# Designs tried in a protein design run: designed miniproteins, single chains, continued (3). Part 18

Each design is a single chain, and the fold is of that chain. pLDDT is the mean over its residues in the fold that is shown.

## One batch from the design tools (miniprotein)

Design m8597
Fold by ESMFold2-Fast:
Structure m8597 (fold): chain A 94 residues (1-94)
Amino acid sequence: SAAELREEIERLLEENRDKIDPEVRERTIALVRELVAPGLSREELEALAAELGREMRKIAEQMGEDDPVVQRLEELLLRLLILAEERVAAEEAA
C-alpha cells in the first residue's frame, strides 16, 4: 500500500540520517507525505515527482549512486509515484 511504502521510505531516511543532509531528508519526507495525500491534481503530481527527483539526486550524491539504500529508496519512490499516478488517473476518469 501507499502507507506501507511511505513508512519504509521514512524508516530508511531516519536510519541513514547521519549520511543525508537534514534539509534534504526533511523535504523528502514532506514531499512523500504530500504524494500519499488524497485529492492530488495532475499538475500537483507532476510538480511533486519533479521535486522528489531533485531531492533523490541530492541523496544519491551524498550517499553514492551504488549504495543499496539509495537503490532501495529509488525503487520505493518509483512504486509510490506509480500508485499516485493510478489514483490521479482514476479520479480523472470519474
Scores: mean pLDDT 87

Design m8598
Fold by ESMFold2-Fast:
Structure m8598 (fold): chain A 60 residues (1-60)
Amino acid sequence: MLDVSKNVKDLTEKEKEELKERFRKEIKELEERLPSENLHGEIGTKLRIIGLELDIELLD
């Protein structure tokens, strides 16, 4: 049942696991490229990583 704090719970357990795995993979790829980024790229990449970490937390 969907409510404001339970929207992520509408996903099946398998769908949540698949989404978390996709987000974790994307975070790893972004973290690996951070040492090679210029200043603007570094800031953008760090913000993207934070967003993905929050999405993973919401799916747990």
Scores: mean pLDDT 70

Design m8599
Fold by ESMFold2-Fast:
Structure m8599 (fold): chain A 74 residues (1-74)
Amino acid sequence: MPPPSDEEIIQQAKEQLRARLASRGIDVAEITPVDLKLIQLDATTVLAVLEFEVTGADGEVTRETLALRVQLAP
């Protein structure tokens, strides 16, 4: 399997962030990716650090950071 694309990583992170915000009682109108940084941890593992701009249903804008371990499987 090829490694996940930047778009797939962003989509996965966006879904996880949305779920976490919902669990905190935050109603989200929009989540926009701002930055994606990939840090090589070992030969088969990358740490994806993503920054998002989150717009609440009330129009308040906050920045959220999420880190994901991505497996680079052959």
Scores: mean pLDDT 78

Design m8600
Fold by ESMFold2-Fast:
Structure m8600 (fold): chain A 84 residues (1-84)
Amino acid sequence: SEAEFEAYIKEKMAKIQELARQAYQAIQDKDYKKAAEILKEIIKLIDDLIAYAKEKNAPQSLIDGLEKMREEARKWLKEVEAKL
């Protein structure tokens, strides 16, 4: 259902935002191992969300936005892993 789709997107986006905050704090604390683990979890959640959006025939603009978020998270992960 439309309500079920909206609830799923909202819940996953809220979790991604919370994890992004935790990753930022870990980086500030120079806990790069923890930051890398959180960023990998963010990437997995975005991958799951992209798959769900495609299954539900969501607007291409939403899918493109999620793919851009994933690319940004991957670049951030690469930078963090360089500190390990």
Scores: mean pLDDT 89

Design m8601
Fold by ESMFold2-Fast:
Structure m8601 (fold): chain A 89 residues (1-89)
Amino acid sequence: SKKREEELKKKRRKQFDLQLKVDQAVQEVDVLKPQIRKLINEDFNKGQQYGQDYANSFKDSSVRQAVQQKLDDIFNEQKEKLKKKEEAS
């Protein structure tokens, strides 16, 4: 039916627009990564808070979850690097 076709078009557009927002927000995390690393090296909690404030700036839960996943990967990578430096000294 024509009504079903219009509903499917609206759903596809909404999914596309949401995915674009997710992709842009996740790409911005890569831009912020050097500053996050710098802050983590000075104080882990400050670096984590800086990243968390960025994630919390988004109203859409899907965008926040995608940004949070990318941030958690960065935080875990930096924790392992700091641990190796302490073990090497």
Scores: mean pLDDT 82

Design m8602
Fold by ESMFold2-Fast:
Order: C-alpha cells, then structure tokens, then sequence
Structure m8602 (fold): chain A 97 residues (1-97)
C-alpha cells in the first residue's frame, strides 16, 4: 500500500496507463512522475521501475522527463543506485551512461 496509480502502472510495464496518468497530471498541474509513495523508502515511479527491472516503464518515464534520473528517494538513492542494489545492472548502466 502507499503506491499511486502511476507506481502501479510503472511496476506492471503498462505503457498506455503511464501515458494516460502523466497526461492527467499535466492537466491537473501535478507532476505525478515526481510523487513519492508512502513506503519508508519514499519511491518515485522511476525508482520502482528501476528496482523491478521494468525497462519499458523506464523508457516511457525518461521520454517524459529525463531529469527524473537525478531524483532521490527518501533514503537518498537515485534510480540507478536502486537498480544496482536490485541486481539490474543493464538498467543502471542505461541511467548513467
């Protein structure tokens, strides 16, 4: 619990739902891609996609806002650092170089 709809869509690689939610957020004046969940780790959707190895969700979120790679979670970790911790090294490499 504590995940927004965008966190759930990112975890599920649901490209259409990610695009719909980002468009809804833009209309409402809310940057949903930067909203942290209610977990102790305070993850953004990009952090969750990086941790779970969801490459398609990562691509869609970074197409929307490439600066999301620099957003830190509640523990001070970038999405790339979280990907490394989870063993998703190919994703971590793509986020930094």
Amino acid sequence: AGDTPLHIAARNNDVQRIRELLAEGERAGVDLARVRNDSPERLTPLHLAARTGRTISLDVLLEYDPSLVDVRNGLGQTPAELAIDAGNFAIAGGLHA
Scores: mean pLDDT 81

Design m8603
Fold by ESMFold2-Fast:
Structure m8603 (fold): chain A 63 residues (1-63)
Amino acid sequence: SEEELLELAERVAKLARELGAYVTPQDILRQLKRENLSLDEAIEKMRGTIDRLEQLLAQRRAA
């Protein structure tokens, strides 16, 4: 759903900000619209991005 995509975009923006990259959920959603991804493709991409960012943050916090 669009609500699920927004929630994922909010999580990506939060994680990116913690890594020092300022980006808003709206910036992420605009980029996905430009790439003309299906809803399922956009959700999959966001989930992969979240996993990567969470791993990077966990490594930094554990150091």
Scores: mean pLDDT 80

Design m8604
Fold by ESMFold2-Fast:
Structure m8604 (fold): chain A 96 residues (1-96)
Amino acid sequence: MKIEVEISTKSTDEKKLKEIEEALKKAREELEKKYPDVEISYTVGSQPEHDTDYEAVISVRVDGELVASKGLKSLDKETVYKAVKELVEEAIEKAK
């Protein structure tokens, strides 16, 4: 099973992007320990022209199919980490 996590953000702030990267590193380390047989990839895209009320949108795909998505109003490390972990675990459960 291949899981793809994509974070689309309208932020170009280097500090915010670093918080996203640190959140993804933490989530990756925990998820790899819990689900060692699952391949998980992480991508961060900047969409500064994104006309949404969200600071970022997280999308999770299983074998190319979109199974979970969440909009975030805040780009702090804890919010991103929690959302990524929750959505990936939801995607794994739906794929069983």
Scores: mean pLDDT 78

Design m8605
Fold by ESMFold2-Fast:
Structure m8605 (fold): chain A 74 residues (1-74)
Amino acid sequence: TPEEKVKELMEKLREEMLEAYRRSGGDLDAVRAEVMKGVKELEKLIEENPELDKTKAYAMLQETLGRFAAEVAA
């Protein structure tokens, strides 16, 4: 389903953000680059899947970013 594709994208984004953070020693510019890539992929996915709940998709993005922030703050 389109919702499963968003979930897979968010899981991949979280992994890429955590890897960028760990490899760079906490360089938020490296993390920001991964976020920008993920946002572009999410926007493309929304454009290609008009049945997808856009509000829910962006809420999942916000949740993913929040989970990353909590992970690195702990």
Scores: mean pLDDT 83

Design m8606
Fold by ESMFold2-Fast:
Structure m8606 (fold): chain A 79 residues (1-79)
Amino acid sequence: SMERELQLNRQKVLVEATGGVSMIRVAVSGLAPDADIEEALRKGLERIRELGEELPEVREVAEEEARRVEELARELLER
């Protein structure tokens, strides 16, 4: 079912975005002091956007979630 594939593809995007948010929260809490959070964030954002490019039906969701993660990171990580 195309509808089922769309649901699964949307879940893939949301899982990647949720992982990115969790990583940022862990970094801010000091639980991963030696982690290269900027590099990990960049790779995570690339994965989300790549998913949108590979799965055109969820491209809008992928770009929206990537923007959300990027904005949250900017606010929480403060450079």
Scores: mean pLDDT 70

Design m8607
Fold by ESMFold2-Fast:
Structure m8607 (fold): chain A 79 residues (1-79)
Amino acid sequence: SEEQKKELKEILEEIREEVVKLTQDPGVAEHLDQLIEYFLTLSQEEQKKFLEAALEQAKENNLPEIAELYEKGLEIVES
């Protein structure tokens, strides 16, 4: 579970960097850092639901790099 949390944090940090690049707003980075910390306090079931919803949203918005990162996050949560 501790190793799983570290892997999830790494993936979420990569997603954060990709979102910051797209928005070009440094204020978004601070907001996303807070969301990542909150996400890591959630149950495995809640984390899975969040990632599934985020993946669907990324696909709808044609963001393939971000979608791939959410897919990797789901694999970590499910393992």
Scores: mean pLDDT 81

Design m8608
Fold by ESMFold2-Fast:
Structure m8608 (fold): chain A 74 residues (1-74)
Amino acid sequence: SREEEHRRIVETLLGLFRHELELNRDLPEAEQRALAERMRAEILRTADEHGLSEEDKRELLAGLERLVAEALAA
């Protein structure tokens, strides 16, 4: 279903973002923030291409914000 497809997209993107942030955890904070900005752009592109709802888009953006905060936490 469309709901199942959208849920899979959300889970897949957040999983990929978590993995990329883990791989790049030793990079300077500025470079990690630049990576997060590229990930935000990817969310917007994917949302447009797959017709994600505003709610799903907000969930992805909030999820990314949480992952970035966790990665940058001491």
Scores: mean pLDDT 84

Design m8609
Fold by ESMFold2-Fast:
Structure m8609 (fold): chain A 78 residues (1-78)
Amino acid sequence: SALAVGALSAEEVLEQVRELEEEAREALKLPDKKEAERKVAVLITALNLLAIAAPDPAVQEEALEVARRLQEELDKWK
């Protein structure tokens, strides 16, 4: 959350990015495409918020890159 900005270490942000990517990859496997799209969209938002909270530019870039790749997967489902 915005209230936690600056409270996360680079390692903690990277761990959350990995968890969100794994959750998004599992959500993409759901048989209901509308439910999958909804869940992945929420996870992309969470990744963008983590990028804002990231203390390290390299960690920020990793979070944004994961968010971009997930958005590309959703864009194929339009």
Scores: mean pLDDT 79

Design m8610
Fold by ESMFold2-Fast:
Structure m8610 (fold): chain A 73 residues (1-73)
Amino acid sequence: STYRATVTFSDGSTRDALVTFHSDGKHVTVYLPETNELFEGTIVERIDDRTYRVRLTNVRTGKTYDAVITLLD
């Protein structure tokens, strides 16, 4: 399923996102529509019903980021 979310990176920056959870319960795809950036991620921790700690890799640059996903709906 794909959800509207915010992604907060370890530097404190927050971006609007579309998050797709993979059926394995371990991986996510994160799309940032404002910048057209795509990330593949691993779920590190489920903090609560709507909040997940993830490690994201930008598919274009290969750079990795620690982030928190907060689902909006």
Scores: mean pLDDT 87

Design m8611
Fold by ESMFold2-Fast:
Structure m8611 (fold): chain A 109 residues (1-109)
Amino acid sequence: LSLEEFIERLSEKFNIPKEELREAYYRGYRRARPPSFAEEIARALNRVVPDVIIEMIRKGAPTELIEREIRATEHVTEELLDALLNYEKISKETVLELAERRGLYDGEL
């Protein structure tokens, strides 16, 4: 999933300016650092699986619970992004946090 595609899809779906999404992405990217040993273990154990969030959306879980899980996920898969693009009730703040998290992930690679 390319950065431009990611930003364009979120901008179109949630009506957030592309510049604001880019700024959120680069905030995350600038904060990126090599993960600590403890963070590497947490990632290996896969604390939150994006598939769980997709299942919660499909079953109509409350928006507050879905947004909580989005904030807890370690990275955004293409499948999770597709599910979010088809979900009608995600706050602007959660979408911007998602963009910042993508920047953090890319910056750590």
Scores: mean pLDDT 69

Design m8612
Fold by ESMFold2-Fast:
Structure m8612 (fold): chain A 68 residues (1-68)
Amino acid sequence: TEKEKKIKEMILEINELEDRYETEGGKFEEELRKLVKEIAKELGVEVSEEDLSEGVSKILEKMRKLAE
């Protein structure tokens, strides 16, 4: 569906920002967190600050499974 395609596109954006975060020293951390929250909202998934603190990668894995 259109929603699924949009979520997949946002996940790809997060992956790109995560790669840049590792390469360029973390200046995109705020943008990465913002995109994670936006995807969670589109999927109807509640994401707390505690969840984000435990690791964005764990959240991204869950979201990828839901988007596919």
Scores: mean pLDDT 65

Design m8613
Fold by ESMFold2-Fast:
Structure m8613 (fold): chain A 93 residues (1-93)
Amino acid sequence: SEANKRLVEFVAEAARELLEALGLPPLSDDERVTLWVDLAAERNNLPLPDPALSPEERVEYLYNQLYSPEQVEKIKEALLGIAEGEKKRKEAE
């Protein structure tokens, strides 16, 4: 879906910006999503997602562990709105 694509795009771009800010080498889009999800899971003491999952499924896994289904949908709506109004704006803190 479009909202799921936007969510994955924002996660991948946020991970890219984080790597650049830390002076780390660039990764592929899929590797950036994997790194971001795994890092977020570790920081929230959650089990790591199945490595066979797609980038969309990895992001959905993380958000479903952290938020209710209603909250996840609101996040997707907010990200879609941000993508249309502001290209990307992510606070690392």
Scores: mean pLDDT 69

Design m8614
Fold by ESMFold2-Fast:
Structure m8614 (fold): chain A 101 residues (1-101)
Amino acid sequence: TPPPTPEQVKEASEYASEIYDIARDGILNGKPVEEVEERIREKIEEFFERHRDDESTVGLFSKLVVDRAGQLRREFPTDQSTRLYSSIVRTVNEEGLRLQE
């Protein structure tokens, strides 16, 4: 597949950062984990739907958001961060595999 354009790289990075911010904010402000998972899922699904025909861009996004999820676990080694990490990785991998057939 062709590599992502600079514009696609920027969008993928911005979405990955937004998801990280949602997760981090949820942990720091003690929000219910189910609420945080829902917001994160919505953002992941939004990106994949928007770029469903662009395997390179969703592939890049998958790598970036999983890296951010790993960073979150390292910053906050708790059950909540572990659950959020697993949720992010699972959702991204399921959608990524579907689109990268």
Scores: mean pLDDT 83

Design m8615
Fold by ESMFold2-Fast:
Structure m8615 (fold): chain A 119 residues (1-119)
Amino acid sequence: SMKDRLLAIKAINKFEEIADEVFLRAMELLNQGKPLEEIRAEARKLADELYEKYFSDFPEEIKNIVKSILDEFLDRFFEILERYRKGEITREQFLAEVQKAYDDARKKLITELKKLIEK
């Protein structure tokens, strides 16, 4: 339905807002010299707070899809961040891999939401 399509668009937009805020917070903490364990904890806490704020009133099926993809994105982001902190990848490689992780997550979210709203 049109209502389901509008909910899907809203879910994608809110997912993007969470990913952006988490990335910026993680970079702030990284620049402050915080340990990776603290960066992961604070970023996950922020993501959970924003997920509850943005998705509490969404249908359970949409909430579950978003949460799964968000958790997968965060795991990939932290793996990339750890390699960057260890000097295993350059800053350019770090940014490219984070962008790819984001693009992959967004594409997966769109695909799963389309399956849900298509009868």
Scores: mean pLDDT 89

Design m8616
Fold by ESMFold2-Fast:
Structure m8616 (fold): chain A 94 residues (1-94)
Amino acid sequence: SRLEKLKEALETLKELQREITASRDVEEQLKLFEEAVKVLKETGDEELIKLAEKAEEIVKQALENKASDDELTLLIQTQLAEAIDLVEEKIKEL
């Protein structure tokens, strides 16, 4: 069901958030972020897919502009927190 898919996505995103926060390696954080983007897209929710695409573009632009590891870490954490909040709101509305 849609609710079950959103709940599974939320649990996975929260686990990825914990792993990103625990990591001291920006390359590992980027890989975990790519997994989070995939999770959001696999929900099939148009708003979550758009948020995932926007988050990918923001991180891509930061990488192209040679952002520091600290800036990339903060950006990844911020984008993931916004995604988790949106998934939680969607679950509440169902």
Scores: mean pLDDT 89

Design m8617
Fold by ESMFold2-Fast:
Order: C-alpha cells, then structure tokens, then sequence
Structure m8617 (fold): chain A 85 residues (1-85)
C-alpha cells in the first residue's frame, strides 16, 4: 500500500513533509532536518553531501524558513534549500 503510494509520487511528497514536520520540532537546525531526510530516504547521500558543502548545517531555522526548507527537501530542490537557508 505505502510502497505503491510512494511510486505514484503524489502521496510520497505529502507523507515526507508530514514526517519531517513531526520529527523536527521548532528550533531544529538545518543539519538535523537533512540528517532526518537522509535517514528516512527522502534525500540521497549525494544530495546530502552537496547540501552540506553549500549551507551551514548548524543554522537554526526560523518558523518561517522551516516549512519552506521542508518543502524544498521533499521536492529535491537543492537551489531552493540554499536560497531559503
């Protein structure tokens, strides 16, 4: 059931956003969000390595930045993550 939903692409993104929001409370760093996304299979090891070279992983996300970064992570949009962070 969930594997078929992931394969469709639509429900995969919504489920990934909810998981990131629930697992990473307000005050989370960018690094904590990316570490969770990597462990959950939301981003690849290659994407993680690229992002870790471009952004400050110790940066604490504001409540405004947090949903924007989560959405960009789920979309795999490295440029959007860098632009918001």
Amino acid sequence: MYEEMIKSGELDREVQEVLLLMANPEGSTLGELLDFALSAGIISEEQYRELSSLVDLSKVLTPEQRPQIIRAIVDGDIEAIVAVA
Scores: mean pLDDT 72

Design m8618
Fold by ESMFold2-Fast:
Structure m8618 (fold): chain A 86 residues (1-86)
Amino acid sequence: SPAAEELIARARREGVTTATLVIRELADRYPNKRVLSPEEIEELRARVREAIANAASQEEADLLRLWEELSLLGQERAQELLAQRK
């Protein structure tokens, strides 16, 4: 697809993997320093699933899964800490 070709060209130009670019964009859009809404969590999951489906290798797919797991664990911990401070 044109979008996939643009992503590959951008990754090559910046000297990084496509997985690294996707993780950077997701980290910027869904920072782990604030609590995400349920809708934002569903959007994050959907974007990670799309990135995994388009991963060039199993290693890239595993990195994306690990990043999602750590990001969601961080969200659960942030929610717990905020609840404890009320």
Scores: mean pLDDT 70

Design m8619
Fold by ESMFold2-Fast:
Structure m8619 (fold): chain A 100 residues (1-100)
Amino acid sequence: SKEEILKEFLKKYEEILKEIADYYKSKGKDELAEEFEYLTKLIKENVEKLVKQGKVEEALKLLIEELERVAEWLKSTGDPWLEEKAEELLKLAEELKKKL
């Protein structure tokens, strides 16, 4: 179902966001790590709210927009490791678009 696809891709996104938060924490950038932890919580809450309202297609669109938005921000950092994570997020967005 579209709901199962959404849940799968949300989980993959959460895993990537956790890697980014852990990366920033490993560099002593605790403030940025906390921002990515907050972003993870916010997207989960927003997606779950839309799913509970029966708005699965809106939740899928929101997740795609967030994947692309975060990827653009990561690319702007000039950090090669974060640019690699941006590419992972963009690939995830493209795969999700194909499953709509």
Scores: mean pLDDT 87

Design m8620
Fold by ESMFold2-Fast:
Structure m8620 (fold): chain A 103 residues (1-103)
Amino acid sequence: SMKEELKEKLKRLLKLAEENLSPEVVREFRLAIESLEKLLNEENVTISALVAMASAVTLEYLDPSLQELADLLVELTLAIINKDYELAKEKLEEMEKFLRSLA
């Protein structure tokens, strides 16, 4: 299913973050990924969306060079809320490309 494909992409994205970002940033990014997985499962939708959004703001605060990643995370969260899984897939691919560019 598309939701399962998106979950696998979220796992790959977290692994790339662990390889390219500082431990403090990775901790915050992991919270965002876990919240997006809950959002895809339609679990605690409002709280999960708010946590993902808060994580995006915190990422930019911790490392201003990650503004593009933070913006993409917000756009991804909104795509999932709107059940626009094609757009969510595009945003995940853009985030993966950004993280690979840091290598």
Scores: mean pLDDT 88

Design m8621
Fold by ESMFold2-Fast:
Structure m8621 (fold): chain A 92 residues (1-92)
Amino acid sequence: MMEREIEELLEKAREAKKAGKEDEALKYLAEAMQLEYRRLGERLGLPDAGERLVEGIREALQRRLAGVPSSDILREMEERLREAAERLEAAL
């Protein structure tokens, strides 16, 4: 059920990235990752772990505000999302 919501957010992130709107792409990617991480925490029976991963996303956004380029943050978040997707696929 959440898979479709995550995919729609990822599509919006990709569209924003193609349009050169890196900040908007980062916003959509962050929302997709928050949903994915909460879902992973629930599936693993570790909701606290899911919230810790969500906190990691907030920290990445704070790094952007501290002057780290949004393109670098976006790349790091894409890698984390890829890992989360692979873990979900392995759990299915």
Scores: mean pLDDT 68

Design m8622
Fold by ESMFold2-Fast:
Structure m8622 (fold): chain A 67 residues (1-67)
Amino acid sequence: MKAEEEAKRVEKTGEILAELAKYSRQSGEDAYALMEKMVEKLASHPIAPEVKARADRVKAAAEANLA
C-alpha cells in the first residue's frame, strides 16, 4: 500500500504527459510548445528525472509523426 501510493503518483504524472502528447499531435505546433513548457515545469519537482525521460520519449514520437 505504501509503495503503491508512490507508484500511483508517478503514474498520474505520466498520464498527464501522455495526454499532452496526444493533444500536440492534433493541435500541431502550438500544443507541441505547450508540452515543452510543462516538461520544464515538472523538472523542478524531485520526481522529475524519470518523468522527464518519458516525456522526452513521447515528445520525440510526436515529432516523428508530424515530420
Scores: mean pLDDT 58

Design m8623
Fold by ESMFold2-Fast:
Structure m8623 (fold): chain A 68 residues (1-68)
Amino acid sequence: SSRVQGIVDAVGTLASDTNGPQTGQQTKQQVQQAANNGDFDAVYQTVSSVLGESTGKMIANLVKQAQE
């Protein structure tokens, strides 16, 4: 969905800004794959490892809601 794509793009940009473009691309790819699989735990784990637990919880919840 366009909402999920927007969330994935935003996460990739934030990860790139904080950890560099290589980590940003890797994070974006991992979050996209996890979201496509409906694996919200993987979204949470990936985002939390790069952007912190609070952001990870927020993003995982947003992805879950966007798929409903």
Scores: mean pLDDT 85

Design m8624
Fold by ESMFold2-Fast:
Structure m8624 (fold): chain A 96 residues (1-96)
Amino acid sequence: MIKELEELIRRAEELAKTIKNPADRELALEAIRTIRDILRRLEEDLSVEELIGMILRLIGLEYDIETRLKDEELKKVLLEAIKLARKLVLEKLKTL
């Protein structure tokens, strides 16, 4: 799952470079930064409260991508990445 998520982030970064719409590009880059931040922090000793905060942040991001992002392929990749990131956070929460 971590390797699969890293590959989805890499695909999203490559697709974001091709986006001509500045608003879509900035939203995509914000999403990528958020997911990368969560992945980096999942290696740390995190509280239940911090993990719940990550889940809420990912839910908000999913809503923004679904409602605001116009590029269909980038939207699909980012939504899949968000789903995997949320699954990883939930798996860590269950082991605490």
Scores: mean pLDDT 84

Design m8625
Fold by ESMFold2-Fast:
Structure m8625 (fold): chain A 74 residues (1-74)
Amino acid sequence: KSSVSVGPGRPITASQVQKLIDDGDTEIKVGKQGITKEAVDIINNSDKIKKVIAEGKSTADSLLDFGLKKEKIV
């Protein structure tokens, strides 16, 4: 069947974060797929993204390791 599990396989990229900012989103949800360091750098340098919702402790730890501002992690 052609429907595939698209969600958990790939980390969120910088271009995806830029698209969310362009679409007016202020929150990003990060699951077990994780996020790239470049994407975290964009979040840190942008006042538009206010919250990063980490769907698990390992995801939250990875965000902190990449230097994401702790006040943005939910």
Scores: mean pLDDT 75

Design m8626
Fold by ESMFold2-Fast:
Structure m8626 (fold): chain A 72 residues (1-72)
Amino acid sequence: MSAEEAIKKAEEYIEKAKKAKTPEEARDYAQLAGKYAQLARDELEKQGKPEEAEKVRKELDDAAVRALIEAG
């Protein structure tokens, strides 16, 4: 999976978490978003792009945390 694909999936799962009808469903989507955000960071670091990996951390991890807060 490319870093771009992982970023896209993380963003999609963050939106699904925000729209989830149950707290359990929201947590599941937020966990998937975090997993894809981590895959994107790992791939960017492997490609020698630590600045892009840091940008992904700031943008996607913060959004995933906010989705978890909305679930709880």
Scores: mean pLDDT 76

Design m8627
Fold by ESMFold2-Fast:
Structure m8627 (fold): chain A 59 residues (1-59)
Amino acid sequence: SLEEEKEKAREMARRGASLDEIKEEFKDSPYLEEIVKEYLRIDIEEGIKLLVEGVEKVT
């Protein structure tokens, strides 16, 4: 299902999987666009967290 595939994509994103790994894993999925959007959302959120934590550690 879409929700199961999105959950797997979120877990892969948190493990540091690349966009190419997501595309390969879900290449046969009819929901590839939605899966990629979810991956990018998590990747952006994790990037923001790392940026904020880095600034707080230095300040």
Scores: mean pLDDT 76

Design m8628
Fold by ESMFold2-Fast:
Structure m8628 (fold): chain A 73 residues (1-73)
Amino acid sequence: DERRRRALELRRLWGGLSSDEVRRLIDDLATRLGDLRGSLQPDPSSGRKAHDDSRRDVRDLVDELGRDIAELL
């Protein structure tokens, strides 16, 4: 629920903004999350499974955060 709590806090902070401003911020956030997801792609030249596993775990957390924000906003 930590991610949901953060999303609700952001939503609360955005409560004074117009619907257009909120939509723009959501679009910006989605773009940033997409960029972050891409940067977490496993290195195909790497022989380090543990490093790849860690990057995959972070990517999964980013995907979950994006879903949580979409559900709450």
Scores: mean pLDDT 61

Design m8629
Fold by ESMFold2-Fast:
Structure m8629 (fold): chain A 82 residues (1-82)
Amino acid sequence: MDSLANSTIDYANDRIQQIRQQSQQNGVQTIGDTQVSNINQSRDQVQQAINDNSSDSVIQQRIQDLMTTIHDSMVTMDQAIS
C-alpha cells in the first residue's frame, strides 16, 4: 500500500509541475492555480492517511480520490488551453 501511495503522490507532483508549465505558457494561470490547489489538497489527504496509520481501505479511497482529482484537473486544463 505505501508503495502505491508514494507512487501516486509522485505522479501528482509531476502533474502539478505540468499544469504550472501549461498554465504559464497559455496564459491561464488562475485556472492552473485552482487545479494545482485541488491536487495539493487531495495529495495531502493521502499523506495524512499514511501518517495516521489509517486502514488500507481508507488509504485506497484517498488514492482513488487523488487519481480522480488529477484526471479532472487534466481535463479542465485541456479544455482551458484548447
Scores: mean pLDDT 86

Design m8630
Fold by ESMFold2-Fast:
Structure m8630 (fold): chain A 74 residues (1-74)
Amino acid sequence: MELTEEERELLTEALSAAGLGGEAFLDQVLAVDPAAMRALLAAREAVLSTLERLGASERLIKRVEDLIAQGERL
């Protein structure tokens, strides 16, 4: 998944706010690392809620939801 700089910053902030870590964790999630994906699934509500509060686009939210759905298959 190719993110714009703004989308990457918003998602990194949401992941950090959920206690999942920063940019290094985002890179693991984008690589669909099983451990990172399991952690994202456990915190998905907090991540999505934070993205909405930060004013993330519908496109970014949908991309994160699709990534979460992909992780549920692992």
Scores: mean pLDDT 78

